# Designed miniproteins, single chains: the designs that were tried, part 31

Each design is a single chain, and the fold is of that chain. pLDDT is the mean over its residues in the fold that is shown.

## One batch from the design tools (miniprotein)

Design m1125
Fold by ESMFold2-Fast:
Structure m1125 (fold): chain A 71 residues (1-71)
Amino acid sequence: DKAKLEEAKQLYEEAKRLLEEGIRNRDVATLMEALRKAVEAYKTAKELGDEELAKEAQEIAERAARAIEEL
């Protein structure tokens, strides 16, 4: 589904921006939102077989989770 793939790409781009913002501001709520959106992008990308997007989304989710642990 082309619409779902586009939605997953948008979630991934939003997660990247929120991750950078959350790290800069040391904001746990922003980092949790980045993690949530990255996980949604990952699940949708895996469902649609976009392995590259799934890998990139997983990396953002892991980085967000680590940033939360370090705060």
Scores: mean pLDDT 87

Design m1126
Fold by ESMFold2-Fast:
Structure m1126 (fold): chain A 70 residues (1-70)
Amino acid sequence: SAEREALRARAAEAVARGRAALAAGDTKSIAQHYAEAARLYAEIGDYGGAAWAAAVARELDPSLELPPLS
């Protein structure tokens, strides 16, 4: 659906912002952007994408609220 495609586009945008923050060395921004991507991927049922993005975010900031993945 258009809504699911919009969520996927927003997840991809969050990953792109995270990659830009990585190039700039801004660890907090990297963690925040990947955490946002993880939440968006989980909402669309892309659990592989969600798990990957959550792992990146958690490694950088373990205090972040991340989606419960099982």
Scores: mean pLDDT 79

Design m1127
Fold by ESMFold2-Fast:
Structure m1127 (fold): chain A 99 residues (1-99)
Amino acid sequence: SADEKAKEIIDETVERFVKAIENNASKKEGLKIAREAALKLGEILNATDSQEAIVAMKLYSTFLELKAAVDAGKITLEEAKEKLRENLESIVNILKGET
């Protein structure tokens, strides 16, 4: 189902972002992860190109914010992981028209 595929993309994307934060990956790598997640979610949930672009921007912004917070010692990597999951779940609900 679309819901099962969306969950798989959320799980994969959270893991990729967490590893990127842990390994001090470049902003370019963070943007790549965000864009790939937006494309995959857009394909499954029939998003428009404009919706995919907005999703990529939101994911990238969240990644930058959480990376900065972890790097500054304001939150743990585990707290960043939880916040990334919540953000992705919110994005999926918006694309499904459920919020």
Scores: mean pLDDT 88

Design m1128
Fold by ESMFold2-Fast:
Structure m1128 (fold): chain A 61 residues (1-61)
Amino acid sequence: HHHMTKEQKLAVKLIALEIERIGLEYELEVATDPAQRARIEASLAQTDKEIEEVKKEIEKL
């Protein structure tokens, strides 16, 4: 076990969130049901907010 630095932890979290965002974008492209699309769009908006928060934390380091 290596202890990760704060920078490394934030970098890993950012990568994970960006992968999640890509998956949600793909789901939105193939979704045809309006209710399903609305749910995916809400999840995508939440993921985008979390990405912005992590990027802001990295900038403060």
Scores: mean pLDDT 85

Design m1130
Fold by ESMFold2-Fast:
Structure m1130 (fold): chain A 100 residues (1-100)
Amino acid sequence: SALEKELEELVQEAMELIGRAADAAAANPALEEARRLIAEAVRYIFEARGNKEKAKEYFEKAIEALREAARIAGRVDAEVARLLEEAIEKVRKAKELAEK
């Protein structure tokens, strides 16, 4: 359906932004906790994709993990924080579509 395609595109865009943030953070020891939270958010996104009934709950958990990662990153690397904030917006839109 058109909604399923839009959801897929939003998730793909979010995952690309998350991947770029993780790559940018990879060499910085101060971002180790942020990288762990990014990995946790990725797992929740996969769970949301695999379980339609709990998709909203898993997307909410992914957003919480990404927000904490962005908070940590915001004091260390502005580009990592920006990428994570853009990813959060994409996951928020995916969450809104998951209930339709």
Scores: mean pLDDT 89

Design m1131
Fold by ESMFold2-Fast:
Structure m1131 (fold): chain A 60 residues (1-60)
Amino acid sequence: SLPPVELTSDDDAEGWLRLAEQLRAAGAPPEVVRRLYEKAIANSTDPELQARARALLAEL
């Protein structure tokens, strides 16, 4: 059976990650982009998303 659809903090985390990538592409200061990646990590319970955000943060 299909699992129930749950709204989780992962939607917020994906939103923060998306915003960080948009600002990074626009040439925003690294400190602004770092804060958004850190926000994505803080608002996620998904270890894959956290790992992805940490890897992107390390590239700054």
Scores: mean pLDDT 74

Design m1132
Fold by ESMFold2-Fast:
Order: C-alpha cells, then sequence, then structure tokens
Structure m1132 (fold): chain A 86 residues (1-86)
C-alpha cells in the first residue's frame, strides 16, 4: 500500500516538474531570464522530491536519473539568475 502511494505521489510531482520545465523553456525563449531561473529552480526541486519518493519505493535507477536532472536544472537556474542580475 505505502509503496503504491509513494509511486503515485512521485509521478504527480514528476508531471508538475515537467510542466514547470516547459514553462521555463518558454520564458527563456522570450528572454525573461528572471522567470526562467525561478521556474527551472522550482522544477529542479520537484524532480529531487520525486527522486526521493522513487528511492523510498525501491526504484533506485529512476531516482538516480531524476537527481541528475534536478542538478542540471539547478545549474540552469543559477546561470540565468546571474544573467538577470548582470
Amino acid sequence: MERVELVREALKLLDEANKLKEQADIAYQDGNYVEASELYRKAAELYRKAAELFEKAGHTDIAEQLRKLSEEYEKKAEEFRKKAEA
């Protein structure tokens, strides 16, 4: 029961993260680095939370992939944050 709930919650967070990532891509294309930075950071946090839930559910491979994805979007967020402050 608990493992099924963890996977369900993780999938919901993953879907939300993907939507935020797409919004961040659009903001970047529009030249809005402030908004893109914030959205990529939010997406990264949700990917990390989803990874934790997948790890608790025993899906270590998926968790590792999502942790790497989280790190990538954190780097993009920081890059665009610095660009917006310049």
Scores: mean pLDDT 86

Design m1133
Fold by ESMFold2-Fast:
Structure m1133 (fold): chain A 69 residues (1-69)
Amino acid sequence: MEEEELEREILLALGRIYKSLGDKLAEQGDYEEALELYKKALELFEKAGDKEGAEEARKKIEELEEKLK
């Protein structure tokens, strides 16, 4: 259980980092790079079982995909 909990915490931390970096790049207009980072964050949140983080990342992906049309 301890190792599984540590892995989950690492995945959550990485997901938050990628999401934060994605937010920064989106703010700068780097939508394609931001989209890549949000997709990485989504995968990390899904692996960690963080439904809320995954939903936020998915929403950001949809918003950027709309802008890149």
Scores: mean pLDDT 82

Design m1134
Fold by ESMFold2-Fast:
Order: C-alpha cells, then sequence, then structure tokens
Structure m1134 (fold): chain A 118 residues (1-118)
C-alpha cells in the first residue's frame, strides 16, 4: 500500500516561516513528478510547487515565487516545502502529490493543515 504522510502543519504567526514535509512508504520518489498543492477554505486546489522526475527542474505558482522552495531527499523518501513570509491567506490544507510515469501511479497525501494568524 502506498502512503504519503505530511507533517509540519499547525498554527503560525504572519511573517514567520513554515516547513512542511511528506514521507513516502511503499512508493519511490525517484523518477517521480513531485508536487505540493493547497486548498484554501471555499476555494479550488492550487499548485504551490513542483519538481521534475529527474529532480533538475522546479516550478512555482506565481504567488509563491521567491518565498517557496521545494526539495526532495530521495534516500530518505522525504519531500519538503519551505514557505517564508507567511500571510493569513496561506491558511489552507496542503497536499503532497506524486506521479510515477514508469508505473502510471498517482499517489495523494492525506493533507496537512496550516493556519496563519495575524
Amino acid sequence: MVTLTESGGGTFKEGSSATLTAKASGFDFSKSLISWWRQKPGEPLELVASISADGKKTWYGDEFKGRATISVDYAKKTATLSLSNLKVEDTATYYLVAYSPETNTLAFGQGVQLTVVA
């Protein structure tokens, strides 16, 4: 069974930084497209950041450029999203999504809640 377990959520102050991590079990992050998505209350899912299957290319949503960093530790099977200069509007549930093109397997995390207060 494939499991993606996110951590690092909780309540944070506006202007602070948060680090969200996701650990895989039964899934290999190598050669997989890894992405972080979020869902704000009452809004659709939006892409925060992604990293290519070869780990060489990253993409960020426009609101996250310069304040978000995605990284993957393939040996530890851990994907990390670092968010700086948090805004109240960053309050959302954050999900790791991993796609393996070799096996055509799409894995979703259960989501981790991030709450930002003024």
Scores: mean pLDDT 84

Design m1135
Fold by ESMFold2-Fast:
Structure m1135 (fold): chain A 56 residues (1-56)
Amino acid sequence: MSREQRIKEIAERLKKLIDELLAQGLSRPQAITKAANELLKEGVSVDDVTEALKLV
């Protein structure tokens, strides 16, 4: 699988997590931080999360 495809998949997961957290009443910066940390806990690399965040 290409890195570009992987980054797009991570960005889609970030968007879904951010939307869920916003629905729970978090601010956008809080939702972004929490979503990124959840992916890091799942073993996604810092570089991949950073690139995916540019797409959200």
Scores: mean pLDDT 82

Design m1136
Fold by ESMFold2-Fast:
Structure m1136 (fold): chain A 99 residues (1-99)
Amino acid sequence: EEEKAKELQIEADVVSALAEIFIALTKLYLDRTEELSPEALEYYQKAIELFQKAVELFDKAREYAKNGDLEKAESLLEQGEKYLKQGIEYMRKADEIDK
């Protein structure tokens, strides 16, 4: 149980950091791209929102894991992963209509 709690905390920290990196990279791309179609801009903004939701869920998962609530931690990690994947899909769609 203690070892699993530590593993879930590490996993939560890693995936939270990855989601924050995706937010930073998406914002950097938006700042450096002079002209985007309104549709591409909308999809990049949706991706950022989804990544932010993922970070929030991963941060909550870390807290539940730290407190020994492993079932809630695992559920929140799963939910965060779904938002992370959706965000990546919106970035992909934005890239397709960016040119």
Scores: mean pLDDT 84

Design m1137
Fold by ESMFold2-Fast:
Structure m1137 (fold): chain A 97 residues (1-97)
Amino acid sequence: KVREAVLLMTAADIHMVAARIAAEMGDAEAARADLEAAVENLKEAYELAKESGDKELIEEVKERAKKLLELAKELAKRFPELEPVVKKAEELVKEIE
């Protein structure tokens, strides 16, 4: 579970970087897809971290979820079509707090 959660957090980190690159290239659709993938990866990582009872791992997932929300809000200022992803990230942050 711990290893799986770490791999999912790493995948979310990669998707967040990919979303920034897509946004710089003006590809809002690719940015949306990468942000949505990051939300799903962190959701699954949170469930695995919670099942493991590893407090440090849970806090690491929470920190990444907050960073994802900040990124989604930043990109939505340029691409209003990303607002649905901002809402998904907000729900994730509320769920894990």
Scores: mean pLDDT 88

Design m1138
Fold by ESMFold2-Fast:
Structure m1138 (fold): chain A 74 residues (1-74)
Amino acid sequence: SLEDLSKEELIELGEEYYKKGEEAYEAGNYLEAEKYYEKAAEYFLKAGDKEKAREAYLKSAEAFAKALPEIVFP
């Protein structure tokens, strides 16, 4: 489980998912980006890095706002 990972391993996973979120966002896949950023925030929060978690949550919210027209009018 995530509880069995070291702080360093959790940060590495958070960074990996954050990059996936950036790639999806740049490709215009905003709903996918929202999910990746949210997962990154979860890993950062588990690692105790509240600042990185906050950044990732804000990016997730931005991606969701961009995806909103596609969710309503797919």
Scores: mean pLDDT 85

Design m1139
Fold by ESMFold2-Fast:
Structure m1139 (fold): chain A 65 residues (1-65)
Amino acid sequence: SREEAIKLLMEKGGLSEEEAEGAVDAIELNDPVVIEVAVKELSRKSGLSREEAREILEEARKLLE
């Protein structure tokens, strides 16, 4: 669900609720450019690698229905 995806992004990605909502919106748009921006922002904010940030976004995508 959307709520589970938001919770995952907050817990594993270190995002605020508002930031996690933005990341879920990027996934739902399914625009490669928007997703790439979300990966870069998640990486920059959390200090995670871009590969790790992408894996978190992929895990969140699987929770969306």
Scores: mean pLDDT 79

Design m1140
Fold by ESMFold2-Fast:
Structure m1140 (fold): chain A 57 residues (1-57)
Amino acid sequence: SMEAEELLERAIELVKEGRFEEAERLFVKAYLLDPELTEERLPEIRKLFEEAGELSK
């Protein structure tokens, strides 16, 4: 869905800005709107979090 796509794009920008909590909230909203689309993007999103160091403490 277009709305879920917009949420995912906004969340990715937030991750790049280091705003991880806000990004995670948008990912959850995108998942509730379109689970299939969000799951398809999950490997890309996870890689972004790893690069930012959020998943690696």
Scores: mean pLDDT 77

Design m1141
Fold by ESMFold2-Fast:
Structure m1141 (fold): chain A 90 residues (1-90)
Amino acid sequence: SEEELSKKLEEISKEFIKLQNEIEDLYLEGKLTDEQYKKALEILEEFNKKVTEIEEKYKEGKISPEEAIKEMEAILKETKKKLEEIINSG
């Protein structure tokens, strides 16, 4: 439903802020190199871009609310995995 999609967008927004803060904290604590930090920021920016593209597809009537939620959940899972791989590559 559109209400469930709206709720998912709020969840995604909160999770994004949390991930951004976690990456910034790790960098400030000296747990990430400059290169790792830059890569993490690029991953977070790509996540924002992909979420925006999914929202635009929904607004244009190209996908259902259910398809939009599924795509957002897949992108969030992929983003978390990529960030974890960067953090653990040190």
Scores: mean pLDDT 87

Design m1143
Fold by ESMFold2-Fast:
Structure m1143 (fold): chain A 86 residues (1-86)
Amino acid sequence: MKVIIELEGGSVGVQMAVLGVGVNGELNGGEVETRVEGDRLTVVITGASEETKKDALETAKGLEKAGAEVKIEQKGDTLTIRIKAP
């Protein structure tokens, strides 16, 4: 499947948490593309494993508990997680 994480804002720690999902994706055989533009970070994981999907969802849940606005959308084999940091 494909996992897309879009982060707006956030501390270095928040950015590192999102980048960590990308690392998990690469270690589990996915193809990872990272884009940074101003305060926006986008991580795209193509060929994401079920482990990578679980890590992405757990990371989003953790950031939501920390005050971030999180929107999760799944269309077919694409999971999109949009995160706006507090």
Scores: mean pLDDT 85

Design m1144
Fold by ESMFold2-Fast:
Structure m1144 (fold): chain A 118 residues (1-118)
Amino acid sequence: SVAERIRRVVEEVTEETLKKIEEILKENNVPEEVINDILETHRGMGRRFAARLAELVAAGASPEEILAAARRMVRAITDEIVGLAREHGLPEETIEKIREVIEEQGERLLRRLAEILS
């Protein structure tokens, strides 16, 4: 189903994003507890994101509504993870690298979702 394809794509992009974030954090000698907090927060948000988009599809939402919701959710994830990294006292250079990864992966997700919905 379309909902299952959306869930799979969100899960795939989430896992790719988590691997890239983990690499950045490890290369910058971030403590394991902080890495785990950031990755688990992102994973949890990704799961809720996938569930919400699947619900919109089941409710018969338009492609435009689904993509608009996805854009809002990508922004929410970016803001939450950047905020969490800042609260943990990560250097601004490291935070900016994380933001860039989430934004780039978010754009890839939106393109893949648009293809599924067309």
Scores: mean pLDDT 90

Design m1146
Fold by ESMFold2-Fast:
Structure m1146 (fold): chain A 84 residues (1-84)
Amino acid sequence: SEEAKKYFELGKEYEKEGNYVLALKYYDKALELDPKFAEAYYYRGEIYYEVFDDKKKAIEDYKKALELNPDFEEAKKKLEELEK
């Protein structure tokens, strides 16, 4: 949806500013509106892994992104790295 895309873009903006708590809240809002939004799962997974060191949540989000978009190379590479 258009609204889900707007929340996703807000999440990316807050992530760029280093406000990871607000970035997660807006990615969560995007995913509430569009549960098939593969990119939002990937970006949320990146914050869980890189910022919060929450490998379990990151793997769950990367798997969901790849399930929704099997050609999502960035999600695939992250799973290959983290499942070693």
Scores: mean pLDDT 89

Design m1147
Fold by ESMFold2-Fast:
Structure m1147 (fold): chain A 57 residues (1-57)
Amino acid sequence: MKAVAKKDVSGPAGVVLSLKKGEVVEILKEYDNGDVLAKGKDGEVGLVGSSDLEYID
């Protein structure tokens, strides 16, 4: 499942997946607390808020 970043996202490396608005990510897992484990274009894996993503499938 794929999603696109609705805004710029930044945070600590190795915990949060840093994204620019318009970047496409692959959703690996959704958590009940609203966090999503996602994989970026360069293979980085990290957490991002589901509210910061638009699912495009």
Scores: mean pLDDT 78

Design m1148
Fold by ESMFold2-Fast:
Structure m1148 (fold): chain A 62 residues (1-62)
Amino acid sequence: MKEILEALGRMYIGLAKILESKGDLEGAAELYRKAAELFKEAGNEELAKEAEEKAKELEKKL
């Protein structure tokens, strides 16, 4: 169901923020990318775009 995919995406966002706070930018970027894919599958294009943009920002720092 779309709701469970969106919930999983939000969980990955939370975990990505924790990794980012620990300085694991590569791990955080991977989780943001996974969240973007889940949001896209859920049909939430806005959240998918936000997660993808955040992943790209972190990838630029690597």
Scores: mean pLDDT 83

Design m1149
Fold by ESMFold2-Fast:
Structure m1149 (fold): chain A 62 residues (1-62)
Amino acid sequence: MDPKEEIKKLIQELLEQGKSIKEAIEEAIKKAEELNVDQKFIDGLKEALKTGDMSILLESFS
């Protein structure tokens, strides 16, 4: 699976399990760093964590 797609799936699964947006994004950042994904994608996750706004991930996922 594409690393970015794996991270998207992880966020979705954590949210479906009742984790907060903050917890889901924190886990996604750790996974992204482990998978050595693009810095732009990691920066997008960090910005989403800072604002709590998932819509910001649209730019990182595009």
Scores: mean pLDDT 74

Design m1150
Fold by ESMFold2-Fast:
Structure m1150 (fold): chain A 81 residues (1-81)
Amino acid sequence: MEAELKAKIEELEKEAEELNRKGVEAYLQGDYKTTAEYLKKIAEIKEEIARLLEELGEPERAQQYREHAKRIKERAEELLK
């Protein structure tokens, strides 16, 4: 169980890194709508990681991921204004 949770977290972190790369590319091209879509997906992934960390018994780490997800979501909303 613990090993499975850690493996899933690692998988989700890699997915978020790839989406971040694509988001940066879109941002550099001035495509803020696509950038915001990638940021929203990253925030959802960070929230899922936080949920898995709580299951793993790491509530402090889970809170850090939720705070990060909140900041990313705020940035995505700002780009659409």
Scores: mean pLDDT 86

Design m1151
Fold by ESMFold2-Fast:
Structure m1151 (fold): chain A 69 residues (1-69)
Amino acid sequence: SKEALEESAKRLIKQIDELEKEGKATEKQLEAKKKIEEALKKGDEEELKEANVEAAMEILSLAVKEAVS
């Protein structure tokens, strides 16, 4: 549902904000956060879905890179 997508978006924003506070956020993660914020502002469900997937992938990508270093 749209509500579930909005809740997922808020969780992803919080995760990126925590990384940014620690000085660990990547440029791609910050860009993904901005896309989520714009999608939430527009209320576009498809854009929000795409933005959520992108942010989740950027968070996962960093975690995988750190694990395989």
Scores: mean pLDDT 81

Design m1152
Fold by ESMFold2-Fast:
Formats: sequence, C-alpha cells, structure tokens
Structure m1152 (fold): chain A 119 residues (1-119)
Amino acid sequence: FDSLFVKDEDFRAIAAASLAVTAVEAGLDEARQKALMAEAEATFGVKREDLEDALAGVRAAEAARSVEELKELVARAGPAGQTAIVLEAARRGLDVSELLPAAKPTARKLINMILSSRA
C-alpha cells in the first residue's frame, strides 16, 4: 500500500469506521457505543460527526440485503459512513469492488487497498 496517497483525513475516516464496525460487531448497546465514541473523540481527535456517520453506515449495511442497496447507502453517506459500509461489506465476504462506482475518494482508496491485499 502506498501511504503517500492516503491523507490524514482518510486515516481519520478509516479510524471512525473501524471503531463503528468493532462496536456493532461486539454487540454493544447504544449507550456503550456512544461512550466508546466519545472516548475516541477525546483520545484520538476523531470528529463526532464522522463517528455518527460511520455508525449509521454500519447499521444500514447490516440491514441491506443486496449489493444494489449497499451502493445506494454508499452514495448517500459521508466519507466515514462510506468507509464503514465498505469495511462491513468486506467483513461479510462481499465483493467491495461493486461499491467502487458510488464511493468517494477515501472509500475508493480503502476498496483499492482491500482488493490489493487479497490473493
């Protein structure tokens, strides 16, 4: 992976997305998810709006039943939300390359990194 093409804003969106996916996967209730995200904001400087966007993205992706629904969710989400949807899709073993046309720069970089890491 070429770190020269990943900006600080991309790392922040990926961090927010990773925290949201982890919180949902761990089965944390809403109060514990909010507490974890408040701590991440205070400790790592991740913006609250990015954490909320990422959490909404993961929850929507879990409810999605088709790749077409995931594309619509990606298209309407913010950078952190798009990144969270891509991470959740990858965790479920879905082909994230199909999300590429709807993705903005940060999510597109993540999709390319995921595809490059696969055999």
Scores: mean pLDDT 75

Design m1153
Fold by ESMFold2-Fast:
Structure m1153 (fold): chain A 88 residues (1-88)
Amino acid sequence: MKPSEEAVRLYEKGKEALEKGDYETAIEYFKQAKRVDPTLPEAFYLMGEAYEKLGDYEKAANYYLQALDINPEDERFKKKYEEAVKKA
């Protein structure tokens, strides 16, 4: 399986787990996706959302910042980072 195909598959599974409220499972899939393709900003962004749902605002801020480092013009990532830092 090509790395890009595997990363997308893992990302989609993580997103499905996040939508179902299984935040720990979502984080594990996103960790696997970023290991296969560390340039997927959406995987870092959704890891931030999962940690925020678990009340870990420090980890949420860190993952939002990593997403913003990959895509610095994404206003969504910037706003989530600023909000998480205020709650940490």
Scores: mean pLDDT 81

Design m1154
Fold by ESMFold2-Fast:
Parts: structure tokens; sequence; C-alpha cells
Structure m1154 (fold): chain A 81 residues (1-81)
């Protein structure tokens, strides 16, 4: 359970940090809603025994990396220079 717990903690940390900067941004809300949907799908697969804890952790890690990319793209879009 350590790998899955660590993956979830990293995702939670990223969301908390991004929320402080982008909480009032409508596009950020959409990004969070999409991430929440994907996280629920991973959780459902794990609870149904369709994926292992290791596979669930890897899917959460991938979701975290996808979320990092979307946040970076949002930041670049907002930085009008």
Amino acid sequence: SEKLKKALEELEKLVKEAYEEFKDEPEFKKILEEADKKLREIGDLYRQGKISEEEAAEKVEKLTEELKKKIKELKEKIEKK
C-alpha cells in the first residue's frame, strides 16, 4: 500500500499547491473536474479488483504527470507577455 499511498499524497500536494494559485480560474476548475473523474475511475477499477494496487499507483502517478502538464499549459496561457 506504500506506493499507492505515496502516489495519492503527491497528487494531493500538487492539487493543494495549484489551488492556492488558480482557485478563481474557470479553466482550472475544469482541469480539476477532469482529474477527479479519472481518479474515481482508477478507484473503481481498484475496488472491483480489476487492477492491482501497483497498477492503481502507476495510474495515479500518470494522472499526476498529466495534471502537471495541464497546470503548466494553463500558467503559460495566463502569462500574457
Scores: mean pLDDT 83

Design m1155
Fold by ESMFold2-Fast:
Structure m1155 (fold): chain A 64 residues (1-64)
Amino acid sequence: SLPSDEEVLLALVEMEIGFIKANVPPEEQAAELRRLRDKWLAQVSDPALKERITALVDEALAEL
């Protein structure tokens, strides 16, 4: 079966988190991760999807 639009979006969020961790200086990663979260939350209306995006970014922030 094809992935859902939600699964594709979450995969894109995970890819962007990976890009930040690999390419952004350590001292700037927390700010860039918060900007990433705010960007995606502004584009998404589904509360459940907002919760999943927030959880992914918050997990990444907790690992810094």
Scores: mean pLDDT 85

Design m1156
Fold by ESMFold2-Fast:
Structure m1156 (fold): chain A 70 residues (1-70)
Amino acid sequence: EYLARGRELFAQGRLDEAGKYFLAALSRAERQGDRAGQAEALRGLGEVYEAMGRHDLAAEFYARADALEA
């Protein structure tokens, strides 16, 4: 739910709200040991920050996601 809502808000250009939902998804996945969910939430955060022009921070989120998928 958090991931789907984050993606919907991102598509609407509501970047701050999208980021909050992706952070909620990340926290939930971390508490549950869900590595796939963590990676997906981190990629969502990367997309949000990239859209905000925060390319260095976006790269860090993508790197964290890639490490979880390896």
Scores: mean pLDDT 86

Design m1157
Fold by ESMFold2-Fast:
Structure m1157 (fold): chain A 83 residues (1-83)
Amino acid sequence: NNLEKAREYLLEAARAVLAGDYEKAAEYAQKALEYALESIDSVVTDEQYEILALANAFLERIARGDREGARALARLVLEEANE
C-alpha cells in the first residue's frame, strides 16, 4: 500500500532528523512524498495531503539548513504517530 509506505518513510525521516542524519532524512522525506503522490488515484484525501505537506516541510527545512525547525517537526510527527 503506497499510503502506508508514505507514512512509514515520513516516520523514518523524523527519526533520521533526531539522529542527526539529515542526508538520510532528506532521502526518506523524498520517498514519503513520492509514495504519497503514487497513492492518489483521483481525489486527494486529508491524510494524503497531510503526508505531502509534512514531507515537503522536512525537505524545505533541511534544504535551508534549518536544523532546529527540522527537529521540531520531527518531534511533532513522532508525537502524532504515538496516538
Scores: mean pLDDT 84

Design m1158
Fold by ESMFold2-Fast:
Structure m1158 (fold): chain A 96 residues (1-96)
Amino acid sequence: VEEDLRKALQALRNGNYDEAIKYAEKAVEKGDKETQARAYMILAEAYLRKGDYEKALEWAKKAVEINDSPTAYRLLAEAARKVGKEDEAKKWEEKA
């Protein structure tokens, strides 16, 4: 689980978004709620970087439901803004 999260984060840093998604999905499957929240944030960032803003928004919402961290709110706000939900994005930015 930690190894899957580590590989997902390393893939994100290298711009290998498909690999980041693959390992983050494995972490979601095997992990507890805290691990799932971290994996959802990685999925949200990877999809955001790929330009799949609707999927990014979906994963960021799931992350916030488990753990309302500043990072999760920042990802949620960025994804919401990209899909044209400006008012929602502003609310999430204030919580980040």
Scores: mean pLDDT 81

Design m1159
Fold by ESMFold2-Fast:
Structure m1159 (fold): chain A 82 residues (1-82)
Amino acid sequence: LTPEELLAAAELARAQAERYREAAKRDPETAEVYAHLADALEALAEALRALAAGDLEAAEAALARAEEHFAKALALAEKLLA
């Protein structure tokens, strides 16, 4: 992956985060799940930008935050399906 490809992927992640934030406004029952998915994608975008800059430490930290938010979204989704 080139830095340009990483930055393009970061922009796609950011755009998808905006869509999830909009979805959260439409359904209160799933709002918290979509909010955590949006936070996870924003953290992923930060990780991809850090990788493009060659900052592996910042990328790892941002990826860890993305994983944490994704885990929270999954746990909440499991409660809704139960």
Scores: mean pLDDT 86

Design m1160
Fold by ESMFold2-Fast:
Structure m1160 (fold): chain A 66 residues (1-66)
Amino acid sequence: MEEEIEKAKELAEKLGVKLHVVDSFEPIRDKPLPVIADVYKSLESAINLIKKAADAGLKEAFLILP
């Protein structure tokens, strides 16, 4: 899990996206953009979140740990 999160952060940096790893949804509950947040289920889901953020021109994304 930790190594996978680290790989996700490295990919985000390459795509120009700041990946925030959080342990709850509280920081994002009132965000208007659903593409900036997802629950960590796998490395693939984290990568998909980052790609969606980059494609939308967003500079940050939130990854919630289960």
Scores: mean pLDDT 70

